# Ledger of designs, part 85: designed miniproteins, single chains, continued (3)

Each design is a single chain, and the fold is of that chain. pLDDT is the mean over its residues in the fold that is shown.

## One batch from the design tools (miniprotein)

Design m10946
Fold by ESMFold2-Fast:
Structure m10946 (fold): chain A 72 residues (1-72)
Amino acid sequence: GTPASLESLEANEALIEEALRELVARGEMTPEEAEAYLEGLREAIRAHEFEDEAAARAKLAELAARLAAARA
């Protein structure tokens, strides 16, 4: 399978933005929270730190869970 790398997270930024936009539209997340998630992910990608990669993966998993709950 494809490793969860900073490059993979960067490639999936558009999907993350779409998910954040949907959560905001559903009222499940504030625009400020969505901006904080996206900025944090972009910062981790730019820093190229392995610890940031783990943090970015955790944020992605949390976002996916929130989106799934919002769609339920």
Scores: mean pLDDT 65

Design m10947
Fold by ESMFold2-Fast:
Structure m10947 (fold): chain A 119 residues (1-119)
Amino acid sequence: MNKPMTKEEILKAIREIEEVLLDFARRVREKLPGSPAEQEALRIIERFSLELLFIRNLIDAGEKTENVVNRLKDIIERLISELRELAEKYPEVADIVDETIKRLKEIADKYGIKVELKP
């Protein structure tokens, strides 16, 4: 779909991404509690949660919806790339990473965000 996103839809997309990241952290902790993989997973979550907070602030500041959507697309693409790198470093969490990436792609598709993922 090529419909423009509303501010409400962007905020819903951000919330769904945040919920996916929290579930990802929980699953890594359950599988490998206190591990380096959990520490790196938490660092990824912290970084991307801050970037999502900056998008929320841009919406509040009256930024153009198109610019906000472009930033959200970039965030999703970079998040997927960093999650893939994590799975490369820690193969024991590859199943959790693959499911997390699938859920992120489903959110992007649901809101009509065209995520460009190339190997």
Scores: mean pLDDT 85

Design m10948
Fold by ESMFold2-Fast:
Structure m10948 (fold): chain A 90 residues (1-90)
Amino acid sequence: SMEEKEYKKILELVEKYLSHLFPDKSSEEIANIIYEYIKKNPKLLDIFGSIEDLILALKVYIENGLSEAEYKLQPERVKALEELYNLLLK
């Protein structure tokens, strides 16, 4: 299914970019949290451009934080990254 293909893509990107940042969670758990969040917020793919760009932005956010300019100019991106990170910390 399209949903299965989307989940597998998220899982691959999580294993590549995010799994090392959450040693207490499996890649499958991280991928499921992100997948469910995207399903509830489908317009996020328009905001970030792609699933890969969303996951790369999340990686950068967790490792480096965001600039003051990003907080001021991209509030929808900031909100999504903060909500996803908080879900991943549970």
Scores: mean pLDDT 84

Design m10949
Fold by ESMFold2-Fast:
Structure m10949 (fold): chain A 64 residues (1-64)
Amino acid sequence: SHMMYGATIGAPEGRTYSAAEVARLQAAIDAANQAIKDGESKGLPDEEIHRLAAEAARQAVAAA
């Protein structure tokens, strides 16, 4: 998945990520975005949506 602004996993200046690091970061980004979309669709409060997105990202990193 891509967003127009800053959705691509960028390496810090002067550093290149390994394929495994890129995959893990992408999984976290995708999980967070899906949690935000799901929470928004359910009409959850912003605070709860943000918390669920953070948790989803952590779980995705742990699973990848």
Scores: mean pLDDT 72

Design m10950
Fold by ESMFold2-Fast:
Structure m10950 (fold): chain A 88 residues (1-88)
Amino acid sequence: KKEKEEILKRLSEIFKLPYKGPTPEGIVEFLEAATQKAAAGFELSEEELEEAEELGKKLWELLSEEEKAEIEALLKERRAKRAAARAA
């Protein structure tokens, strides 16, 4: 709902990424994009990192058990697809 949307919008601003919506798919797309951007050398300030960690914790606490399971399943699927693409 509104609180999850506001957290994800703020996280998207911190990482300078487009907002993808408050759905499990949108959260997974954000997490993957943020991870790739960090791997490419994107650095947050100490204050931005602290804010992002706090917001991430709050977001996780707001998710239902079903949403958490869906996010974990999507992350696992996307990780497996990337591994298969690299091997093939």
Scores: mean pLDDT 78

Design m10951
Fold by ESMFold2-Fast:
Structure m10951 (fold): chain A 71 residues (1-71)
Amino acid sequence: SSGATVDELEKKIKQIALDNGAKSAEVDVTVSPFRVEAIVKYSGDVDEEKLKKDISSLFPDNAVVKLIKVK
């Protein structure tokens, strides 16, 4: 309901990760009545604190952002 915000968020989060130096990024966003969770699997060297902050800024309410560095 209320539009394609999940698809837009996933695409935007992936782009933010790439812009922050990730070589690749796989993004999964889960929306529940209580919380939004974003799981970002990325490769390469990034500033994880900046990446997490940039991603968290996309959510108007509280969100859980999890970053997972893959091989």
Scores: mean pLDDT 76

Design m10952
Fold by ESMFold2-Fast:
Structure m10952 (fold): chain A 55 residues (1-55)
Amino acid sequence: LSPEVEERLRKALNMAAVARGLPPAAPDTSIEEAARRLGITDEQLERLKAVLESQ
C-alpha cells in the first residue's frame, strides 16, 4: 500500500466510527484493527484498499 492510500483509508474508517458513535481509533492502531472495530472483514478491507488505489 502507498502511504497516501493508507492515510485515506484510516481517515475513512475513523469517520465511519464517529458516525456510528464510536471513538476514532488510536493513532498507533493498525488499519486491520480499525476496520475490525467496525465489523469490516479482511476481505472487505482488501476491496476498499483496491478502490482507493484506483483513485
Scores: mean pLDDT 76

Design m10953
Fold by ESMFold2-Fast:
Structure m10953 (fold): chain A 90 residues (1-90)
Amino acid sequence: SKEIEEEKEILLSLLDEALKKALEDKRLSEKQKEEIKKLIEEMKKLVEEWAEQADKATPEEREKLEKEFWEKLDELQKKIEEIMEKGREE
């Protein structure tokens, strides 16, 4: 649906911006930048998989998929924040 496609595009754009910001952060080590990049790529894959599955799902299945998707995104986002915070606390 148009709504799913629009949400997908917004989320992918936000993830690209987050990756650029992390790669430009002089306080982060190369190892931290690589780990953040891997997590963001995993998040992008989840966004694409969610959009594909949601398009094919029943309304009931879509609600469950959306809940699981946001829970997984929140977990990965928290991991990125923890990596970035450790880079600031020498």
Scores: mean pLDDT 81

Design m10954
Fold by ESMFold2-Fast:
Structure m10954 (fold): chain A 106 residues (1-106)
Amino acid sequence: MRKELERKAAKAYVKAALLAALLKGEEPLEVVVEALKEVFTKKGLLTEEEIDEIKKEVEEIPKEKLLEKFEEELDKFYKLLAEIKGASEEEKKHAEEKRKEIVEEL
């Protein structure tokens, strides 16, 4: 709906993805950052600089708060996505599937 809501959703998604990568501790964070930059800069939603700022923020979060912050940002992302797309059964189903995929891949 509004580009501002789409940008907020994108920022929440990036934070959640980076927090998930830190929680797993297996993949290099730079690989996730590179993938996110490629996707969101092509969409015109975020700049590389904005993604680097988010990376810096998540790296400064204490380890004991990573899971709480991950769940908070993931919930925020899906709420914003539902608001942008409206209340269709199809979009709600896609949101739940994407949540599971993000957790499994990162």
Scores: mean pLDDT 75

Design m10955
Fold by ESMFold2-Fast:
Structure m10955 (fold): chain A 74 residues (1-74)
Amino acid sequence: MPKKLSQEEMFELIDKAAETLKRDIEKNNLSKEEVEQRLALLRGIAVQEARETEVDVEAVEKHVEERAKEILES
């Protein structure tokens, strides 16, 4: 790929996606199961992008897991 994302840019994209999910939960009254499914998709996409851009996959995965815990524990 011609342009590579930095780890910081990946974290910003994950944070934006998590914020969008929080709004969806509030507006559409998403079930915990639906939230978990959306978080699993976000993790999959973020990890795949990190692998393709040679960003630290473990750091990206941990960041997604931290955002997921915040959402699920709310």
Scores: mean pLDDT 78

Design m10956
Fold by ESMFold2-Fast:
Structure m10956 (fold): chain A 58 residues (1-58)
Amino acid sequence: PTLSPAQARADELALPAIREANRVLKEKADTMPDQEAIDAANKAGVAEYQRRRAEAAA
């Protein structure tokens, strides 16, 4: 498989964000309602993506 530079960069930013979202979802699913756990996971994933993007831009 060949990845374009844009796809490779998207994977570098997206995979850690997905992992963080999954970690938070698993952690929160035991302690809060499903919708709130999903919202918390999405927020954590977006924050990780933004953090990684800022680091990559520096």
Scores: mean pLDDT 75

Design m10957
Fold by ESMFold2-Fast:
Structure m10957 (fold): chain A 75 residues (1-75)
Amino acid sequence: SEERAFAGQLELLDIIASVLDEEGKAAVAKLKEEARRYAAGDESALPALEEAAKKVEAAIEANKEEVLAALKKYL
């Protein structure tokens, strides 16, 4: 279901956030907030969602080894 898939994506974001610095954790929190707003039908959330997604992507690339290790522990 869409709800289950969305919840799973948010759980993966929390795992990723666990190994990021304070700025990366804030970016993940913002991404989750804007993703929830957009999913609820608030299309005005899209620009903030896209900006937060870019910041999360940059934080993941900067911490790629730590992110991969954390995801492997979850599996």
Scores: mean pLDDT 82

Design m10958
Fold by ESMFold2-Fast:
Structure m10958 (fold): chain A 58 residues (1-58)
Amino acid sequence: KDELLAEVANLLQEEYGASLEDAREAANFADDMVIAFRVPATLPLLTKLAVMYLQSSQ
């Protein structure tokens, strides 16, 4: 799972120009959401949630 969060953070930095701090915060938000909702942590879902966080909070 840690490797998935790292991959999400890298995608946010490369595709969306997010800073390392913002990317990590967004990835952690996505992780918290999948835990709270008790859904499987997949790369597409984590990336979608992280992007939504970046767009809504920045």
Scores: mean pLDDT 77

Design m10959
Fold by ESMFold2-Fast:
Structure m10959 (fold): chain A 71 residues (1-71)
Amino acid sequence: MEEEIEKLKKEAEEKGLPDSFIDYELMRKNGEDVSKKVIEENKKENADEIYLDLMVKRGEMTLEEAVALLK
């Protein structure tokens, strides 16, 4: 768990994401499919675009779905 949190913090800093990125990942670990919901809430922020890209790279979201949410 601690290693994952450190990794997420490093990724957020490297990509210029806010600490909310860590919260998104923690919500997902609770068994909630929250990616689309939190992206819809904050889609105007730059963090949403980076978060969507990360989701696509993990294979948890298709490129088509991410592009539709960024529309």
Scores: mean pLDDT 59

Design m10960
Fold by ESMFold2-Fast:
Structure m10960 (fold): chain A 59 residues (1-59)
Amino acid sequence: DDEFLEKLREVMRSYGMSDGLINAWINAHKAAKLSREEAIEQTARVLGVSPAEVSAALA
């Protein structure tokens, strides 16, 4: 879902991640075939926030 991945990029940028790290993570996500739920959980872990906070930012 390209729209979902683009929203994840925006969330990661808002927390100060570099575009290089964001691109590496998105490419790893695509290669690993992570579910939406798994992608939210991993993004929250990387950013040091709750999965609920990431989900709210994606809405």
Scores: mean pLDDT 78

Design m10961
Fold by ESMFold2-Fast:
Structure m10961 (fold): chain A 73 residues (1-73)
Amino acid sequence: MDEDIKELKESLEKALEYIKELAKAGKKEEALKLIDQALPVLEAGLKHPDPEVQKLAKETLEKLKKLKEEIEK
């Protein structure tokens, strides 16, 4: 379980950074597509029985929603 949570956290952090990098490079549509693909997965994570997974999902979901708003402006 610990290894899965660590990998999940690292993957989410890398995905968030990659999306942010795409947005900065002017690839807004690609960045938005990745956010739209990630949002339902993170929303499912909010219902996960593991409180650490719930916290990680909530934090990442808020960051992605904010990033989406910034890109759509």
Scores: mean pLDDT 78

Design m10962
Fold by ESMFold2-Fast:
Structure m10962 (fold): chain A 110 residues (1-110)
Amino acid sequence: DDLKKQGDQLLSDSDQAYSDAQQAVSDAQAAGPDVSSLTDAAYTLSNSSAVLDSNAQQALKLAEQSKDEDVKKHLLQVAQKLQENRDKLRSLSQQLRDQGTRQHNQQLNS
């Protein structure tokens, strides 16, 4: 069941990237008015999102290679979870960019 194990490894590796991205958001929010910290966090989220997208594409390829319907279904579910987390990171990246713009405007007026 090597294909299923490969899918589970992609999900595990992606969970770590997602966790690291959430930590970057937390650190940026703790930095307060620092526009640079928000920009760095948004960049980290964009990079983590690309990793999740790459891993989702790999899970889809493994699903296409599988002749076992249960293994194929499992790999498609892995790909779906990775795509959902990718989209969440993309949304958070945009929110951090918007927050950075607001904080920049406040800094200029302070």
Scores: mean pLDDT 82

Design m10963
Fold by ESMFold2-Fast:
Structure m10963 (fold): chain A 70 residues (1-70)
Amino acid sequence: SEEQLEELRKNMEELLEEAKKWSETLPKDKFEELVDYRISILEDIKPLLSPEQQKLVDETIEELKKLKEK
C-alpha cells in the first residue's frame, strides 16, 4: 500500500542519517563492517517486498555504498 511504501521511505531515510553519523564517529574499518552488515539485512528482506519497496531498498543500498567510498 502507499502507506507501507511511505513508512519504508521514512525508515530508509533514518538509516541513511544514522549511517552518516557512523561515518563521523566510528573508525573506518568498523564503519564499513556495520554498513556491510546493514546492506546484508536489506538484501535478505528484499524478496519479501513489493517492486516499489525493492526500488527504495536498492536506492538506499547504493547511497550506503557511496558513504563507504568517501
Scores: mean pLDDT 85

Design m10964
Fold by ESMFold2-Fast:
Parts: structure tokens; C-alpha cells; sequence
Structure m10964 (fold): chain A 95 residues (1-95)
């Protein structure tokens, strides 16, 4: 599915940016990439609810990062959540 591939590539770009700028560790980046791969596969299977759940999780992570003063990390998590919600909506419209 083109939408799933596009979603994975965009999520990976955000994760790589956060890693390059020192906002996450290499171990955290690898964990986030595994999550990105899993949600892309769920999207390919039409599991829109899994993406909406993952978006909510990233929104909670963004709020936590913001509470710790990690503004750039919070912004990255918010961007990932938005991409997940947009991808879910695009697939829902085609189902």
C-alpha cells in the first residue's frame, strides 16, 4: 500500500531528525522505527483503529516530553501523531 510506505518513510524522517539533533538515543530511535514499521503494516491490513491508538500514544508522549522541558521532542511526537491520524483518515475514506 502506497499510503503505508509513505507513512513509514515520513515517520522515519522525523525519528532520524530527532536522533541527529540529540533529542533521542540510538536505542530510542530503533524502538520508534520498530513502532513505525508495525503501524505501517497495520495500515496495510486496514487496521485504522491501530493507527488512531498509536496517534493517541504519541500525543501522550508529546505531553510528557513537554512537561520535562523537551520542547523539540514534544514537537516531533506531535508531528508523528498527526501523520498517523492523516494516514488513518486517508485509508478510512478508501474502505
Amino acid sequence: MEIAKELYEKLKEIIDRLLKNGYITPQEAEALKKIADLVARELEQGNVEALEFSAEWFEKQAKYAESQGNTELAKGFKEMAELLREAAERVREKL
Scores: mean pLDDT 84

Design m10965
Fold by ESMFold2-Fast:
Structure m10965 (fold): chain A 100 residues (1-100)
Amino acid sequence: SLKEEALRLAEEVRQLANETFDLAIEVYKKAKEKGDKEAYEEAIRLMNEARQILRDVDLLVRKLFELGEITPEQAIEGLRMLKDRAEEVYKRAKELLEKV
């Protein structure tokens, strides 16, 4: 069903955002040890972006299942956009970790 697809996408986005947060923490620790202020500040931005993605996923799930404010199709579209964003942020975190 479309609701099952929405839940599956939400789980994928949450997993990716949590993995991004963990990578950003590792960057933060390494950057702090090296005195790399630019990498430290970027790690904080990546942590904040990952947290925002998690909040946005929770809001879409709530709007679909609790509030009835959006259709399953709208939720899937929003979750796909969040997945694309989560993949971009994850890639940035991985690339930054390789440079620190």
Scores: mean pLDDT 90

Design m10966
Fold by ESMFold2-Fast:
Structure m10966 (fold): chain A 80 residues (1-80)
Amino acid sequence: SMEDIERELAALADRLLAAAIEVLGTLDPELAARLRAAAPQLSAGEKFRLGMTVLFLHSLGKEEEAVAYAREFLAELEAR
């Protein structure tokens, strides 16, 4: 059903964001804490985009770019 698909996608988005926050926590613990606090304000799509982008950059060894992306994402969110 549509509701089952939506629930599965939301759960995936939550797991991707959690993994991204864990990665960021090893690089910038303050940023990771701020993202964890902001997580309830994010849509499933936003969690997916943030999570996937951070994890992808991390997989390429682009740690500085992963941190910069997450900081810009949070700044945009906080400006709403």
Scores: mean pLDDT 87

Design m10967
Fold by ESMFold2-Fast:
Structure m10967 (fold): chain A 83 residues (1-83)
Amino acid sequence: LDEEAQKAREEFLKRGKELVEKYGPDSEETVREGLLHALELSNRVAKLNPRITEEQRKAARETLKNLAKYLGLSDEEVERLEA
């Protein structure tokens, strides 16, 4: 993986650990923030992959929509994460 993708993963894991420590592993805040960070990581890694296909991009968007529905996010918040 690209060095930038590795840094993104390390940052994600660090933030996840901090959220679990602060709010607990099964709190609504930890779940919501954890999923938001997972969406950001997924989108960032996808941007760094030069071989990503249009079909893979569509699949990623559908995954984001499903997660947004679970989190109660607005369409605008989902679009911001995609940018």
Scores: mean pLDDT 64

Design m10968
Fold by ESMFold2-Fast:
Formats: sequence, structure tokens, C-alpha cells
Structure m10968 (fold): chain A 64 residues (1-64)
Amino acid sequence: SIDDRIDATIERLRELSKTASPEQQGYLDSMIQSLEYYRNDSSVSEEEKRKFLDVVEATLDRLE
């Protein structure tokens, strides 16, 4: 499900944050908070969740 994909992406961000610089940790934490918001807010459509997730996943692919 889209929520499972969000959960997996949050775990990827948390793992990356363990070795990130302090500046990068702030950025990664902001992405985690945004994903948690999208995950838990029932007013956000599945399409909006997917679009945001795609942006975060593209960002992670550039960092990894």
C-alpha cells in the first residue's frame, strides 16, 4: 500500500540520518515529519501522498 511505502521511506531516511552531517540531519528530519504528516492525515488523498513520496524517493536516490 502507499502507507507501507511511506513507512519504508521513513526507515530509509532514519538510517541515512544516523551517518549524516548535522545540517543534513535537519533536512532529513523535516522530510520524515512531512511523510509522517501525509501518512496520518486522512484528508490527504492517496494521489497526493504518492506524488510527495515520489519526490522524497527521487531525493534519496540522489543522496545514496
Scores: mean pLDDT 81

Design m10969
Fold by ESMFold2-Fast:
Structure m10969 (fold): chain A 58 residues (1-58)
Amino acid sequence: MDEEELRKMGERAVADAAKTSEAAAKAVRDAFEQSLRDGLSAEEAQRRMVAAYLAAAS
């Protein structure tokens, strides 16, 4: 997955999290943006976003 596809994946994940709560959407967005800054792979970024969603949605 290139960076453009990764950004699209992240925006979709944020939109899906927003259906649960604003806090979940923010947590997923923050995790996604941090993953981009850290240069993480798409797979690692996905794991970080899922972890952030579960923590915020619990």
Scores: mean pLDDT 78

Design m10970
Fold by ESMFold2-Fast:
Structure m10970 (fold): chain A 73 residues (1-73)
Amino acid sequence: AAEAARDRFLRRLAPHLTPEQVAEVGRVLDDLIAGKITPEEAKERIRKILVEAGFSEEDAELTAQAAVDAVVA
């Protein structure tokens, strides 16, 4: 389900982020699963975290979209 998709995504992302950044992405995805934020808000928040982690704007956008799509599918 959505929680399993979230956990798989975070495991793939963890080698590229600090533990604090992994926790931030996890919280955004948890808020999305709980219906507290929209998919668009979740994508934007994750994109910003990834850019801060050193991802390019393009890679951050694509990765954030993939995370949101995996959770809402």
Scores: mean pLDDT 84

Design m10971
Fold by ESMFold2-Fast:
Structure m10971 (fold): chain A 98 residues (1-98)
Amino acid sequence: AAPANVVKITVRTSNKPQELEAKASEIFKKARELGFTSVEVKGQEISFYKVVATDEEAVEFLRQALELLKEMGFEVESVRIETARPEARIPQVEVTLS
């Protein structure tokens, strides 16, 4: 079967990097509870990754990521969404949180 689409949502916050680092463990825990594949915190940016099968799952992923950050008190400056489509023999990120 063709690999599933990988969606990466990168959120830039107006919060200081130290504030993101202090809350990184809580972000990782909440993301795992929501079924996200992985999370990266770097400077003022938080990147969420999820393997999705449908557009509806991609929309829900975006909604959940933004809600998570809002509930944690982060101020969102910008959002960037990157998607990879399944193509023959193209490497894809299909990592599940263990």
Scores: mean pLDDT 73

Design m10972
Fold by ESMFold2-Fast:
Structure m10972 (fold): chain A 78 residues (1-78)
Amino acid sequence: MEEIERAIREGLELLDEIVGYLLKAKENGSSMPEEERQKMVAEVQEKAKRLQELVEKYPEVGKALEERAKEIEKKLKE
């Protein structure tokens, strides 16, 4: 179903964006101005809230995110 496929893509995109922000913050944390850090945190929270809504509406999104998270975790352990 097209709607579920679209929800999965949106969810994976949001997860990748959130992870991207967290990696950027880790890399530049000590040199990042507090104002920019607060904006990044607010944006991450907004994306995380949207992601939670998608998971609640479409269980398939949650399953796809779990698989993606395992891939990211494996890469970070390397």
Scores: mean pLDDT 77

Design m10973
Fold by ESMFold2-Fast:
Structure m10973 (fold): chain A 111 residues (1-111)
Amino acid sequence: SVEDRILSLSLEIQRLYDEAIEAIKAGDKEKTIELLNRIKQLVDEMIEIARELGVPEAVKLLEQAKQFIDEAIEAVKAGDYERAIELLNRARELFAQATQVLLDYLREKKA
């Protein structure tokens, strides 16, 4: 189901987020950037789902989250790990909000 796909993507993003934070703490710039780019790919999949469902609020939240990931990649490249973590935490909050908006939309449509 679309709901199962959204939940699966959310869990994968959370897992990759935790791996990215561990890579940042280890000082592994290359691995961190690879993980953040993988998160961006999964976010693009969620954006496509949100567009297909016609939920512009979720699209906007996901696009904002993606922008914070791009800024986090630049912070990692600069060696500013504190800023990278702050930006990733902001992105994570926006992913959680977007996921909830999509799940609420699907639940209301089924009721």
Scores: mean pLDDT 88

Design m10974
Fold by ESMFold2-Fast:
Structure m10974 (fold): chain A 76 residues (1-76)
Amino acid sequence: GPLEEGRRALEEAREVERRARESGNKDAALGAGVGAGLAGIGVGVGEVTGDGEFGARMAERGLERAREALETGEVV
């Protein structure tokens, strides 16, 4: 279901954050950390409110942000 998709996005965002931290680029690590945090919030909101689709969408946006930070080496 949608929450399971959100949890997968969160797991992937956390892995992206780990790779960014291991790269030694502090800006990429911070940006990926923000993305992973947003994904975590999304999952949590989906679980608490029962809106799994909203939670999954937020988690996916968090993952996209984490990937962008790792790709660009920037906080944004």
Scores: mean pLDDT 85

Design m10975
Fold by ESMFold2-Fast:
Structure m10975 (fold): chain A 65 residues (1-65)
Amino acid sequence: EKFEQVKKRIEEALDKMKKMTREEGYKILSELAKEVNEVSKTLTRKQRAELNGLLIEAAKEVNKK
């Protein structure tokens, strides 16, 4: 449940970050990383790897700017 909610937030943020400045993107990336860290103890290793993969994609999107 929490995994699906956080995953959806990262996916939605990824789409929005394409339209944002680099500074705004870093702020959102920081917030998403905090959410992932908060739920990580309730997640499986595979779920944690999946969320971390999405965070890496978000970081790449910000760094393209």
Scores: mean pLDDT 79

Design m10976
Fold by ESMFold2-Fast:
Structure m10976 (fold): chain A 70 residues (1-70)
Amino acid sequence: MEEKVKKLAEELTAEGIKLIDEGASLSDVMTEIFKKVQELVKEGKITKEEGYRIFSEAYDAVKAYLLAKK
């Protein structure tokens, strides 16, 4: 994976986890991650294909964190 794509996925995962810890719902976190990915694609910083990978990876990681949280 390109270095920038890996770093962006890790950053969005960390942001999503922070939002969950601040009381956001999974749906709200998904919406924020999706918007951020769309902005990056629109700005030409990543491709649509890279955006799908980033979104999928970040979403799965945040969901796993939420399910493990007690």
Scores: mean pLDDT 80

Design m10977
Fold by ESMFold2-Fast:
Structure m10977 (fold): chain A 93 residues (1-93)
Amino acid sequence: TAELEEERRRLARLIVLDLEISLLKVILEEAKKKGDEKLAKEVEELIKFLEEEKERIEAGAPPLDPKEQEELEKRRNRIGEILSRYVIERAKE
């Protein structure tokens, strides 16, 4: 039961990562079209970060130390901010 719950949580996390990467790629294309080079570079770095996190999860890597978890949460919060701003901007159209 615990093993099945852990596997389900892992699969759910991978699905969320795939969705976030896909959305960020759309935002990257829009940033490039608008000529927002600063946002485009930031989004490219965040996409790379999420792809690396996905590889780590797929490899079954051990839990991150507290400092690494804080950095991960900071980057996750930034992704959330970018996604929220994109949704709000689109809703104003």
Scores: mean pLDDT 79

Design m10978
Fold by ESMFold2-Fast:
Structure m10978 (fold): chain A 77 residues (1-77)
Amino acid sequence: SMEERRRRLEAEARERIKNGDFEGALRLASYLVSMGDLETARQILAEIEKAAPNDKEIQHQVDALLKNIDSIEKIRA
């Protein structure tokens, strides 16, 4: 089901964060955005931001994706 896919992607994203694979976690957050699961994507992005506070490149990618989510939500509103 779609819900099982979301839970699996969320679990995989958290495992990637735990292992320091922030680029891999960002890819999964992007997939969640493409599926319209904006809330789960925001949660994963917040966890990446917290886990890699001194990684300027990762922080820039997190900010860019959050701005993309905000733009999508404005279109839906």
Scores: mean pLDDT 85

Design m10979
Fold by ESMFold2-Fast:
Structure m10979 (fold): chain A 62 residues (1-62)
Amino acid sequence: LSPEIEEEIEEAMRLITASVLKLMSVEEVLKDLPSMSDFTREVAVELYPDNEEIRKAYEAAK
């Protein structure tokens, strides 16, 4: 695929992932975060940028 189309698909996937994460409680996101893919963890941190617990869990999962 062209880089432009690939970026659009990635953005769409990010939006879908963010929508699913919004259906979960913050506590559920924190509990599942270590088992998530790198992509899903990145979306979770971006969705809750001011949540220190999510940032700490993301850092620990690296």
Scores: mean pLDDT 77

Design m10980
Fold by ESMFold2-Fast:
Structure m10980 (fold): chain A 65 residues (1-65)
Amino acid sequence: MEEELKKQEEELEEMAKRLGFEDVRLEGDKAIFTVSKMSELDRAVAEIAAAATAVTLGLELEFVE
């Protein structure tokens, strides 16, 4: 469990950086992404990509400013 959580955190951090999110954190079964100041189109693409990854990891997903 701890090893899986560390791998999930690493994957989420890499994805957040690649997609332009300011931060990401894991709380229970939720991945919470802090949205950066970006265009609506870039945000939509980033949210879709994040949602696909969260589903693969079995996590619920939230976006916050």
Scores: mean pLDDT 73

Design m10981
Fold by ESMFold2-Fast:
Structure m10981 (fold): chain A 85 residues (1-85)
Amino acid sequence: SSAKDKEILENIIEKIEELLELNPTKEEVLDLLILIEDSLKYLSPEVAEKVRKLIAKVKEMLEKNQVKEGLEFLIEELRKIIEEI
């Protein structure tokens, strides 16, 4: 349901924001992305596909050492998904 998807995405955003405040390393962000990927099975298939593509883009940003920018991008894009649900 859209309400369930929103709740899961809001919880994901909260965890990303908490990590961002700690000035995380690239490795700590990669660990968080693994936890987010594990949560995709609880999302509607359409929402899960959107989040999976965002994770791939964030991983590309991490390879360019854009750690903070990657997390900020992910938060903004997840908020946009919530607005569409």
Scores: mean pLDDT 90

